# Designs tried in a protein design run: designed miniproteins, single chains, continued (3). Part 7

Each design is a single chain, and the fold is of that chain. pLDDT is the mean over its residues in the fold that is shown.

## One batch from the design tools (miniprotein)

Design m8213
Fold by ESMFold2-Fast:
Structure m8213 (fold): chain A 143 residues (1-143)
Amino acid sequence: SRAAAVQQVERDEAGAVGGTFAHQMMFLYSSGQTGKSLGKSFKKGADAMADTLAAAGATSMADALRNLAAGKDPDSSAAALAASFADYAVTVGFGAARDTLTTALDKMAAAASPAMKPLIEEMKRTVTAAMDAAIAKVEAARA
């Protein structure tokens, strides 16, 4: 049915955006491993982002991000971040998920050092573009 086709597009696009988000977060984590100051900045930024996500009700996403920031099984934590984002986006809708994520990324940038801020802003642009593309595909499937 058309409804089943729309739901499949929503799930597929949520998974794709979640993957992009987790990949960008792993890049920031790996950049943090290149120096003690960058590592401290990443953890402080990621903790601020996680607090913002938890306050918005994205608790599983916040937990996955905190685990990544602590260096706990980074590949598994990134996979959990991707999956929890996909579940959140399908549950609250892509528009609300976009607003929550951009607010959380702004809090991450505000908490981070000047050296980390450009990397977070690049991530925000990449993830926002992926979300905007996903929203357009879901709307096209409903048309």
Scores: mean pLDDT 88

Design m8214
Fold by ESMFold2-Fast:
Formats: C-alpha cells, sequence, structure tokens
Structure m8214 (fold): chain A 92 residues (1-92)
C-alpha cells in the first residue's frame, strides 16, 4: 500500500505530493520530513496525509508530521483525523 503526503497552499491548490510504500518506515519518515521542509519553504497552509492504514496509523503519522513541522519552527493550528486520511492546518 502507498502513503501519500500532500502540501497545500492558501489557495487550496496542491503545491507538492510525495509518496512512499507504507511498509517502508524509513521512506515514510523521509517523506514526512521532506513534506515539512517543503511546507516551510513554500509557505503552505495545509498538509494532507492519505494512508490505507487504520485510524491508529493515521494518528501516528499525523503526530509525527506535527513534530517535524514544530521542529522546523512552524505552528500547527488544527488537526483533523479519520480512517485513511488526516489533515494538518498550519498557522500563518
Amino acid sequence: ATLTVTTIGEDGKEIHSLSAPEEDEGAVLATIRETARIAKREGASEIKIDSTGSLARVQELLEQAVKELEKIGLEVESVEIGPGTGRITIKK
């Protein structure tokens, strides 16, 4: 199965999308870190995570993404979670 992490701008349009095999934890973490870097560079307003995993897996991925965003100096405004999808809104 494939994890997809999408960076979205203030206009609601996709800035960038990265994918990794869900079974490859190294590739998954690298994808999340690169997405956080892109979000900061491009001034993104949102990150969307699409996973075929459980709600618990989506929660884990969102928590990791929040940590990576905060580590590079971005503030998270809100997090939405559901089965197979998660969304992080970044404070401007």
Scores: mean pLDDT 83

Design m8215
Fold by ESMFold2-Fast:
Structure m8215 (fold): chain A 74 residues (1-74)
Amino acid sequence: MREEELKLLEEEVEEDIATLPSPESAELARKLAELVKEGKEKEAQLLLLDALEKKTTKEENLELLEKKREELEK
């Protein structure tokens, strides 16, 4: 159900944002919340993936982000 997916996405976003610097995390959180509320869920996830990719240096995490990006493009 779409509502369940939105709740899970919001929880994951809150956890990921907690690892970012305060001004950057606040701006990212606002943009993600706006996209989700507008029903642009794929755009919100792509924005989050882009932010995580910039912060991640682990090869395993980069591979997971690439797979999620491919799944969103389907």
Scores: mean pLDDT 66

Design m8216
Fold by ESMFold2-Fast:
Structure m8216 (fold): chain A 70 residues (1-70)
Amino acid sequence: APPRVFRFKTLGELSAAAAFARAHPDLPTDLGVAGRYALKAEDEIHKNPEKAQEYMEKANEEAVRALRAR
């Protein structure tokens, strides 16, 4: 199984965010920022788990911000 020692909520949450970003390549600029952070988090998960957590938190913050603007 993949390592599950990260402090962010779950590996499943990270994977779900990255999957959403991949499913929506034509995201508007503000949602695109959230999607890019989710993809960066997934890319960093095996290289630097602390940085992956930071990107996941930023992805969530930007997604909430973008959705509130609508």
Scores: mean pLDDT 64

Design m8217
Fold by ESMFold2-Fast:
Structure m8217 (fold): chain A 87 residues (1-87)
Amino acid sequence: STLIEVNKKLAEENIKAIKENGLPKEFADLAEEAKELIEKAPELSSEVLFSLSTAILLYEAGRYDLAQYNFEQAKKLLEEAKKKAEE
């Protein structure tokens, strides 16, 4: 599936950006968990990874308040993806 391949690349890009820019471990953990759910919940994983990408960019720009909002959105979407993967 094209969506699965796009999501895998986005997850790897997010993980790389987090490590190279020294972002909090919580961001890396979220990206790794989302990566594991890509095949079971590809559409929700896509939304998690896009929200996380936005949070990373905002964090790098010093917009910590907006970064946190997008990170919390990604966390909520991850919990929904986990539920979908278990059902």
Scores: mean pLDDT 86

Design m8218
Fold by ESMFold2-Fast:
Structure m8218 (fold): chain A 63 residues (1-63)
Amino acid sequence: MEDVERVGKYATEVAKEAEKKGMSEEKLEKLERASARAVIDAGRGVPAEEAIKRIEEAFKEVS
């Protein structure tokens, strides 16, 4: 649960940054899918640090 909460919090922060940058709907959707997958993976036992890295990579891809 702790790891899931941490990854979810990071996903929320990244979503706020994407909105501030005025990203397109397509880019926001791609980032949201990566974030959702990272949260699911953390719930399945992936370390929070690794799940967060996946969100960072997705954000970099759409930036």
Scores: mean pLDDT 80

Design m8219
Fold by ESMFold2-Fast:
Structure m8219 (fold): chain A 74 residues (1-74)
Amino acid sequence: MPSKMEQILAILEETRARLEEAVRAGASLEELVAIAREGGKRVKSLGPVDYSNPEIRALENRILALLMEAMRRA
């Protein structure tokens, strides 16, 4: 596995975990967006993402679902 893919998976998993914890803690939409944006910047710094990897797609879909749920409540 390329080192880059392992780094991307680790960043996305960390971002998902932080978002799930923040949602449970009742964090504001602003805080949730900041967490997601930080994760996105870290992923973008590694270059183009290979979306052929289903694990990357699953983690990104979960992060998007958490943000969309928070936006609906705002």
Scores: mean pLDDT 78

Design m8220
Fold by ESMFold2-Fast:
Structure m8220 (fold): chain A 66 residues (1-66)
Amino acid sequence: SLQVRAQAIQAIQSLPANATKEQIQSVLSALPLPQDLAEQAKQLLDANPQASSVTLKQKLIELLKQ
């Protein structure tokens, strides 16, 4: 679980600053995240349609660190 979270954080950080929501979702769905964490990440993306890529990445990294 901790290793998967670290891998997810690294993958998100490796995306360009202008990465689309779809690219972020694709990267996260390729990882074996726990169902609850994957659901929270999806909800975060869906709840912030106006947010910039940078803001979404920051929010996701904070979620993954918890």
Scores: mean pLDDT 80

Design m8221
Fold by ESMFold2-Fast:
Structure m8221 (fold): chain A 100 residues (1-100)
Amino acid sequence: MEKLKELAELARELARQLEALGLERLARLARELARAIEERDAEAVLRVEIEAAVLLLEGIVNKDEVTVEAARQLERLARAALDILRGKEGVKIPELLPLP
């Protein structure tokens, strides 16, 4: 299996978990990441990474542990996808961790 396909599937699984928790904004961002990866759109992947970083900071300020962990996982998936799209070798697929 191609690593990008695996990352898109992980992003969709994260989106499903976020929807179940009622975190609609994060779920939409995870779905956008999956689409960007499937379309091999590095600029769209970078936009998701930036938005996830903003949500991570908001979660830290608000002491929202679920948002912090979700945003960190989204950033890790986006960074791995971006590295692959930029031609880096040996990129490791991050593991999707359970949300708190």
Scores: mean pLDDT 84

Design m8222
Fold by ESMFold2-Fast:
Structure m8222 (fold): chain A 81 residues (1-81)
Amino acid sequence: SEEEQVLEELRELAEKIEDEELKEKVLRAIDNLEQTLKKETDPEARRLKVLALMQEIIDLLEKKEPEIAKKVRELLEKFLS
């Protein structure tokens, strides 16, 4: 599914993070996103939770890894279209 492709691309982007502590935080946020996508069945609640978790990932990356943050934003835009 498109959601599975987004999760795979997010994990590939996370592997490029140089700071190990930041990488672990981002991977935990991706795990939370994956669990939300598996458990939430209401389309509107699902969309809002995905938006919040993707924004959390972007916020974690923006200061230290701005190019990775940009790629996460691009994935979010594809998910919303």
Scores: mean pLDDT 81

Design m8223
Fold by ESMFold2-Fast:
Structure m8223 (fold): chain A 64 residues (1-64)
Amino acid sequence: MKYRVTTPLPRERLERIAESLRKHAPDLKVEVEGNELIIEGPEDVILLSALRDLKDAGATIEKL
């Protein structure tokens, strides 16, 4: 599954989040595009948990 995550966070913070996700969920593909994250991978508990954490941090999540 593929998701777009939109957040007002600066690029440096998005890159830290992307690195953390890759470290804990190596099967996820995570790209930083400006103020957005594109996350692609299997829709398992790891991906769903990561999306929930981002939403709790104030991000908007869109399924692609």
Scores: mean pLDDT 77

Design m8224
Fold by ESMFold2-Fast:
Structure m8224 (fold): chain A 80 residues (1-80)
Amino acid sequence: SARDVAAAIHAAAARRAHDVLEEVKADPSTTPAEARERMDAIIAEAEAQLAKHPEAAPYAPQLRANLELLRAEVVATAEA
């Protein structure tokens, strides 16, 4: 279903974001700029997948909001 497609896109992006978060925690030399660049790449891939699945459009706003919250958490961790 369209909801399952959106959920799969979100799950893949969230998994990659959590991998970045763990790498940032493990390597204190990671800059906030590097963290932003990595998160922007993950979000860009999610947007590319959404573009291939126009049926998922109703779920895109919530998916985008969730990824922006993850981006903020990863960047804040790199700033600490």
Scores: mean pLDDT 88

Design m8225
Fold by ESMFold2-Fast:
Structure m8225 (fold): chain A 68 residues (1-68)
Amino acid sequence: LRERAAQLGEQAEVSSDEQARQLSRQLGDLAAEAGGVPPAEEYVADPDLDGMTPGELERVREIRERRR
């Protein structure tokens, strides 16, 4: 039972990622109206970084430094 619950939890995380992507888009629209700052572009650029390994994160960090 508990093992099945653990797997269900992992599946819920995947579903949450999809919901988080949609919420990020909606939140971006709301932020643009409220603050005039459109962070949605950054959300669209990086909708999901959770699945990255330490090595991939280091690569992302290098790209970020170039953009910054």
Scores: mean pLDDT 53

Design m8226
Fold by ESMFold2-Fast:
Structure m8226 (fold): chain A 65 residues (1-65)
Amino acid sequence: ALSKEELEEAKKELVALAKAGLQSSSIQETEDVLQQKIEELSKKMTVDQIQEITLAVIEVLDSAS
């Protein structure tokens, strides 16, 4: 499991990456990078932590509408 600080830092990094992707024409490349990072983190995350990170990323993507 990730520590509380590691989880918050991972969320912040993925949120920043999602925001940067929304500003570029390479959204598909950004989605690939996001998926790869989440997959690597999921190896040491609980189900609840995976859900929390996923919801944070979705919130950023939804805010772009």
Scores: mean pLDDT 75

Design m8227
Fold by ESMFold2-Fast:
Parts: structure tokens; C-alpha cells; sequence
Structure m8227 (fold): chain A 90 residues (1-90)
């Protein structure tokens, strides 16, 4: 779709930057999350809110910090549960 192509192009533009700002990183994470949900679950990108994408980004950051304590398997299960919660709201 046109929205998928736009996200992919924006990702390519960010990849060409020598340094990323915090805002660039946040936008890149939103785009990657929306694209992943679209490809994996067939959800139209337009139906995935920035807030929902940010919730997943925050969970990813939380799990990255906690992974040394809880282990990779538990971190993955918590991520999958969060994804399911977001998908069920769409």
C-alpha cells in the first residue's frame, strides 16, 4: 500500500542520516512497529495510532533494561502479551 511505501521511504531517509536525534529514533520506532503489525497481523497502518506504537516502543525499552534480570524467554513472552493487548484494541 501507499502507506507502507511511505514508511519504508522514511526509514531509508533516517538510515542515511549520520546522526539520529531522539525525535528521529522515536519516529523510526513508531514506523517499524506499525509496519511490523501491518505485515504480521494485516492491520491497516492508518488504524494503528501513534500512541499504540509508542506503548509498544516503551515496552521494548522496558524489556531491554529488564532482560538481564528476567532472561530472553520471559522478555519475549511479555512482549508478545503486550502486542496481543494492542492488536485486540484495534
Amino acid sequence: SAEVERIEKEGEELDKKPELSEEDIRRARRMQIKLSLHKQYGIPISKITDEQADELAEKLDELAKRRPEIGAEKAQKELEEKIKEIVEKI
Scores: mean pLDDT 77

Design m8228
Fold by ESMFold2-Fast:
Structure m8228 (fold): chain A 120 residues (1-120)
Amino acid sequence: SSEIEAAKEVIKVVDEGLKKIQEIIEETIENNISKEEFQERVIKVIEETIAKLEELKPDIPEEFKPIVEEILKLYEEMLKALKDESLSKEELIKKTIEIAQKIKELKLKMDEMVKEKELS
């Protein structure tokens, strides 16, 4: 169905966003990128991901809306942490990893929900 295709696109958008964030973290550690550059690069990925998810949200099945809303709240939490000037670079990286892991777990749950829908 078109609703299941929209749900698959949500999963793809989340997966791509998480991969970009992981690449930024790895490059920041390896190349000693500044806190400010890390913040700018991750914030851009989050803002682009939130925009795409909000655009897709009306088209997904109703049962997927709560999990997508939870993913959006976690991205907003990550965005808030990245804008917290009191956090060190190491604390920001750690917080970004912790929130990204929670988003990944929700994405995997959504993958299973899609699979169940396609088998019914």
Scores: mean pLDDT 90

Design m8229
Fold by ESMFold2-Fast:
Structure m8229 (fold): chain A 80 residues (1-80)
Amino acid sequence: MKPTFEEVMDRIVERYKKLLEEWFKKHPDIPKEKALEIAERNVEDFVERLAKLFNITDPEEIERMKERLLEAAKEVIEKY
């Protein structure tokens, strides 16, 4: 079975949300603003690693990956 890149990204986003939920359970006192800053830095690093793994060189595609992961992070942060 060869999943499409879109299917792979959907799974990555879901796993990222779960990891963030667990991280926030360990850090319940962190301000939303600081949580967002940390998430933005983590998304930058994570997307750079993903782009290298999947050999994605298109800046627009890389930006779309960042947006999807940032939206996921914002959804989790909103659950505070």
Scores: mean pLDDT 77

Design m8230
Fold by ESMFold2-Fast:
Structure m8230 (fold): chain A 120 residues (1-120)
Amino acid sequence: RRATLLVLALLLGLHDPRITRQLGPPYVLVILEEKDEEKLERALEVADWILAQLEAGVSPAEIAEELGKRYKLTPESVAELTRALELLQAGAPATEVLQQISGVGEELARRLLEAAREAL
């Protein structure tokens, strides 16, 4: 769960509230493989916050709306994050959760998860 949320935070640019766009998925691999400590720490803070909200019974839609407001996500990105968190809460495979994000296919989702688990 933590590795999946770390990848989601990085894909949606939730490691920097000044970024108004998503990172491209190939760039997220660079962050994970090079172990960019500052970006990983910021993304983990968001991942741990999301996990705490889900455990407290806050809905995926409310979590995604709050993050969308804070990080200036597009309505499309908020919808993608909502679907990803709904699948995560339902116990779907982590690769399926990550495939809710535009530009993330099955192979890339697998690579991102492997890199995230190694970075943790």
Scores: mean pLDDT 79

Design m8231
Fold by ESMFold2-Fast:
Structure m8231 (fold): chain A 95 residues (1-95)
Amino acid sequence: SEKEKLVDEAIKEINKIIHEAKPSWLEQFVLLAEVEALEYAVLNPKATPEQIREEARSLIETAKKYLSDEAVKKIYEVIQRLLEGLGLEPVEVEL
């Protein structure tokens, strides 16, 4: 489906950004868990727009703790494109 393609492309791009940012193994584990939670929320037909946006916000806030401002901005841009593609309101987070 188009929804599956949008999330697959976004998750692949976010995973690449995380890998290139070279976090510690523990930081990478936490970040990948947040990415998986976002993917599952998007693919769950019973998830509300609010739940999807909360998982997106959680991932961005976790990225802010562990990654550079440049990496966080790239992840934010991918997430905003994903939400737009899904017809959802953007997440407002101060970068």
Scores: mean pLDDT 87

Design m8232
Fold by ESMFold2-Fast:
Order: sequence, then C-alpha cells, then structure tokens
Structure m8232 (fold): chain A 63 residues (1-63)
Amino acid sequence: SLSAAERALLEDFSRPEGVTGRAVYLGLLSREEAREILAQSRDAEEALALIDKRVPGARERLA
C-alpha cells in the first residue's frame, strides 16, 4: 500500500505544478521555462502537452 508521502507525490504529479516540477528535476526545463508553462496551463495534461511541444519526447520521459 502507498504511504502518505507516496500518495502526495502521485497527487502532485496529477497537477500542472507536479508535471512542471518533474520536468525541471529531470533537466528538461529551467525553472523560468516551467513558470511560463504554468502560466499557460489550466491542468496537468495541458502542461504536459506544452512541455512536449517545447521538448520533443518529454511526454515519454515524464511518464
């Protein structure tokens, strides 16, 4: 079963902030680029699509 910390990480990843945070952690985006994407994103899927458009193949790496 998942710990409270593991559940929080899964919930964060379902949010645009979680997706952009992971992209920064993996070196796909700078913090500035992540903020730009967050400003344009309403949800995690929109953020993921914008990241993949800027960095081709990022969708696969964030899964």
Scores: mean pLDDT 75

Design m8233
Fold by ESMFold2-Fast:
Structure m8233 (fold): chain A 71 residues (1-71)
Amino acid sequence: MAYVVEIFTKDKEEAEELAKELREQGYSVSIVDRGGPAVVVFAPDKATAEALAKELEAQGYEVEILDASKL
């Protein structure tokens, strides 16, 4: 099943910069407003979602992993 990694950003500019970088890495990415700008990355499986979330948390981002079927 597909998974989503939601990355919380400080502002829209940070969200756009992060989305651009992730798209250059081959990810499918959207920017959403969830009480603040967030970057949503689509992952084909849970292992990919967990690996991406761990890398982004190491960079100082707040992230959540969601099952795409619940969106």
Scores: mean pLDDT 78

Design m8234
Fold by ESMFold2-Fast:
Structure m8234 (fold): chain A 60 residues (1-60)
Amino acid sequence: KRYRVTGTFTDKKTGKTYTVSFEAETPGEARRALSYVRGLMKEFEEKYGATGEIEVEEVE
């Protein structure tokens, strides 16, 4: 089975949206990708006041 972890971040000052996506072959890899994207979301919120959302999907 494969997983896709997608993070979407919106810069409140410019209105621009940025998307990052990672594919994972195992649940463990998906959890690591999720943790990484969550860290990015916190960084983005703190520095830019951005809003983020994270989606995890099973693609197989």
Scores: mean pLDDT 76

Design m8235
Fold by ESMFold2-Fast:
Structure m8235 (fold): chain A 69 residues (1-69)
Amino acid sequence: MEELAQKTIELLNKAIELAEKAGDSELVRQARVLLENVQRAYERGDVDSLTLYYQEAQELLKKAEELYK
């Protein structure tokens, strides 16, 4: 669980960095909201939500990479 949360946070931080460089404030906002949700799910021990957020984080990173080129 902790490793999953940490990997999800790393993906989201990378997505935020790429989105900021690309100038997409909406993608930055979405990634930051998801980052807060990941932290709260980890504190509650909600593995199901963490698994879902990991998938969403991968999708956001993919969008950020496509936007950045």
Scores: mean pLDDT 83

Design m8236
Fold by ESMFold2-Fast:
Structure m8236 (fold): chain A 130 residues (1-130)
Amino acid sequence: SEREELLKLAKKIVKKLAEFLGVELSEEEIEEISEKAVNKMLELKLSKKELVRLAALELAKYIADKEPPSPELQERLAALFLAVSEVFPLDEREQEIADVLRRLYDSPRVRRLVAEFVELFKELLKEIEK
C-alpha cells in the first residue's frame, strides 16, 4: 500500500537523521516518529518530498520532549531545524522558530552542522525522486 511505502521511507529518514544527531532510538521509537510524520503528510495533503521535513521536525520534537537535551545535542537539534529552513519552504510559525534559533545558535560549529544536514537532506531527496 502507499501508506506502507511511506512508512518504510519515513523510518529510513528518521534512522539516518538520528544517527547523524548521535541519538540511539529503539525500533518502536523510530516507528512512532515515522507514523506521526506520515500522518501529518497525508492529513495536510503534502508531497512525498515534504516527508523529509516532517520526519526531521517530529524527530526533533520527540528528542526534546523525551529528556532535557545536553548543550551539544541542543546545538545539533538547532542545526537540524536551521537546515530544514534552508532546504524546504516553511510556514510562518516555523519561520519564526528558525529566526530565533539563528540568533541563539550563531557559531562556526553550528554553521558547519547546518551545512552537513543540508547535504544529508539533498541525498534523502534524491532517493525520493524516482
Scores: mean pLDDT 85

Design m8237
Fold by ESMFold2-Fast:
Structure m8237 (fold): chain A 57 residues (1-57)
Amino acid sequence: SEVEAKVEEELARREPEYEAAARGLGRVLGLDEELVQRWVELLRYTDRFVLTRKYSK
């Protein structure tokens, strides 16, 4: 759908920001790479929900 296409485009553009945010948190908290990757997944999942609502209006 149009909404799905826009969400995927924005998620792709934001991917480096999710990685930077998760790695930043990982450095502060001393997280291992597995936990950093799970944080990237969580940030992407949460933002997908927000973007879907945004583009559905």
Scores: mean pLDDT 82

Design m8238
Fold by ESMFold2-Fast:
Structure m8238 (fold): chain A 79 residues (1-79)
Amino acid sequence: SAEELREKALEAIDQGNVLEAVKYMEELLKAGGDLSKPDPETGETLASRLARAAQKSTDPEQQKAANEFLKKHFGAELA
């Protein structure tokens, strides 16, 4: 379900596994999920949390995957 994919993406982000997070977020979009839905406690979106995790990553492949995903789906909106 879209909710399970959202939970898996958040868990991957929290674990610093940016590649898995991107994978789950791509599947969430294909399932018709909304990545712009904010967290009711923080107001942050999945996209914002992914961007933050990518900035903390020291792995160039993880940073590239996250940045390409964010540019493709959100463009300059997160710049």
Scores: mean pLDDT 77

Design m8239
Fold by ESMFold2-Fast:
Structure m8239 (fold): chain A 81 residues (1-81)
Amino acid sequence: STAEERAEAFAKLPGLVEEYVAARGDPALAAALRDILANSASPEEFLLAVYELLVPEAAERGELDEETVARIEASVAAAKA
């Protein structure tokens, strides 16, 4: 169901965020991402804020790998279904 899919997608986001911030070693970015996650009521809200913050620029620079981008996008797609 949509509610189960949203809960599952949202539950996966903290793990994906922690993987990304661990790779970066950037405390300010880690704090910003955790703040966005804490203030997001849904996976969609979280992902929109993350996309606006870093994904487009990081992807363009090659700093965010395609696999990580795909995992984030898959979580949003699952949440929307």
Scores: mean pLDDT 70

Design m8240
Fold by ESMFold2-Fast:
Structure m8240 (fold): chain A 83 residues (1-83)
Amino acid sequence: MASERAAEALREAADIILEAYPDDFEQQIVASLLLMQASLLERYPVDRQEIVEILRLMAKLMEENGAPEEAIEILRETAEELE
C-alpha cells in the first residue's frame, strides 16, 4: 500500500513542521502542501515509482524552504523504503 504509506509520511512530516514552527506562515504553507499531497495520493493513487518521485520532490522543496531536518528525513526514508 505505497499510497497509504506515502500519505502517512507526508502527514507525519507536516505535523513535525507545524509543531516546530507554529507561528511561521511560510512553514505553515509548506505543511499545507504536504497535507494536500497526502490527500491527493489517497484519492488518486499513482504507481509506486511516481510516489517515490513525489516524495523526493516534496523533500527537496522542504529542504529549499528550511523545513526541519527530521521532517525531510521521514520523506527521504519513506521514498527509499518504497523504491
Scores: mean pLDDT 86

Design m8241
Fold by ESMFold2-Fast:
Structure m8241 (fold): chain A 90 residues (1-90)
Amino acid sequence: MSKEEAAERFAELLRRYLVEVEGKSEEEAERNAQEAREELLKQSKQELADGLRYLSQVFRQQAERSTDPRKAQLYQETSDRLEALAREVE
């Protein structure tokens, strides 16, 4: 997968997370996702992969600590998607 494709997929994942988990508006989520995409495009492929793995671990820990079963599931799904994306970038 190209760095550009990985950055776009991460932006889409972040937008969805911000709307579904954090309850942000579609406009705010899209803005935050595009800002994240631009920052990721400045990173090397390896730095992007390392960052995605780090975030995957953080979200896995959030899933384990969550008392809300819906949020726990969404954190786990986000963690799994970030790990998959990191593998596709390498």
Scores: mean pLDDT 82

Design m8242
Fold by ESMFold2-Fast:
Structure m8242 (fold): chain A 78 residues (1-78)
Amino acid sequence: SDEFLREVERLLLTRGDYLTGSQLLDIVREAARRVGLDAERLVDAVHRVMAERGYRSDELISRSLALSIVREALERLR
C-alpha cells in the first residue's frame, strides 16, 4: 500500500539516518496499525527479509536499507 510505505518513510525520518532491526519492526507495526493493515503479517514478512539478508535485530541499518527491506517484504506478500 502506498499509504503504508508513506507512513513507514515518515516514521523512519524520526529515527535519523540509522536504526536497529528491532526499531524497524516497531515502525512497521505502528505504520500498519495507523493505516489499518495486518501488523503481524507485515512484521513477520519484514523480519523474514532481514533474516535472509543476514541482519540481526540488534544491528544498525541505514534508513535507505530499512526502506529497501520493507519494499521487498511487500513484494513477497500476495
Scores: mean pLDDT 86

Design m8243
Fold by ESMFold2-Fast:
Structure m8243 (fold): chain A 88 residues (1-88)
Amino acid sequence: MKKYLYLKIKATLPNGEKLEIEIKYSGDKVELKDNAPGANTNLDETLELLNKSATPENLLAIHEVLVESFEENQSTSLESEVEYKEVE
């Protein structure tokens, strides 16, 4: 049985641009995807840290950190989504 956890963050910039970040956990690794071309400088390091600490509790904490990071770098409206699913 593999556990699947999906985390998605959406942010709207003041100029109307939309950013999305997705984190997927399938019980053996974490995958990170974003649509922000300028945000990809240290995502490999972040992904490595996520893989080492990927539990439901830690992924919720990571979600909070990402939300705070978006708020600090932009004056935007922000939406977050967390889904937990177990598959055989």
Scores: mean pLDDT 59

Design m8244
Fold by ESMFold2-Fast:
Structure m8244 (fold): chain A 100 residues (1-100)
Amino acid sequence: KEKELKQKAANYAVAGAILLTAAIISEDPEERRQALEGAKGAFDKAVEIAKKTSKEDQVETLRFLARLAEQAAEKAPEDIRGEVRSLAEHYRKLAEEVEK
């Protein structure tokens, strides 16, 4: 059960990373916005599933999401860069609260 949940959370994290990449490389601001919203949805699903795992696995998932968003922010177009950086900070803070 826990192994399946950890894998499912990881799958959503990877899906979100793919959508963040789509947002970065898109030339259309509307396509960028849609891809970013898709990435947020995938990451939120990863967090929801991770909450059903151990505290250690939840922290690992949140740190992974923060890292993915941080890497994406460095390459992000100006119109979405602030929002992507905000995502990285959000997941870092969640990881700190869970680690407490």
Scores: mean pLDDT 85

Design m8245
Fold by ESMFold2-Fast:
Structure m8245 (fold): chain A 63 residues (1-63)
Amino acid sequence: MEQQYREAVERLHRATDEASREKKAADEQLTPEEYQKVLREASEKVGRATAEYRRVLDEAEAQ
């Protein structure tokens, strides 16, 4: 349980860092429209990681 929780937290941090890097790279290379697509995808990625982190916590509390 504790290792699963720690891995979920690390995945969330990694998703946030990756999203930040992707946005920065896209800003330099892409059109404003493509950049907005990257922003939306990055936001969804972080949202999914956050939801997964919450599910892991709920499962750990149920056990």
Scores: mean pLDDT 73

Design m8246
Fold by ESMFold2-Fast:
Structure m8246 (fold): chain A 63 residues (1-63)
Amino acid sequence: KGEEAYKQKRYSIAIAEFEKRIKENPNDARAYYLLAKIYEDMKDFSKAEEYRKKAQELDPTLP
């Protein structure tokens, strides 16, 4: 799973897995949230903000 790749800081693999998940299920709020965290860790704050807003739109309880 992409979560395992993220825990191992394998960001390129984690991004690919979560992008695949959102292509299969565009309402996967957790996948958008984790993409936001990955891009934030990579200091791509523009993409992080975009994915975070999408995650919050799908699940308002997400930070």
Scores: mean pLDDT 78

Design m8247
Fold by ESMFold2-Fast:
Structure m8247 (fold): chain A 84 residues (1-84)
Amino acid sequence: SEELKKELKEVIDSMIADDADTFYAKLKEFLEKHGNEELIQELDRLYAEIKERVDKEFPDLPEKVKNARIKTLLAQKLKEILDS
């Protein structure tokens, strides 16, 4: 739904200040409330992949910096999917 995509983008922008795990959890709750199983599966996949990549490529980064990077990449990838 175009309406759902627009609402989801607004939700993403409103929660960008949260920690990565909180951001992920809130996005998942939003999608669960709207019954969008396909986007939930994609969100779960993206979060797992991004977290693993950041941990593998930047093991020496402080937790706070890793968290910010994960959040930024997750938000960016979700917006790319919504624009498809």
Scores: mean pLDDT 75

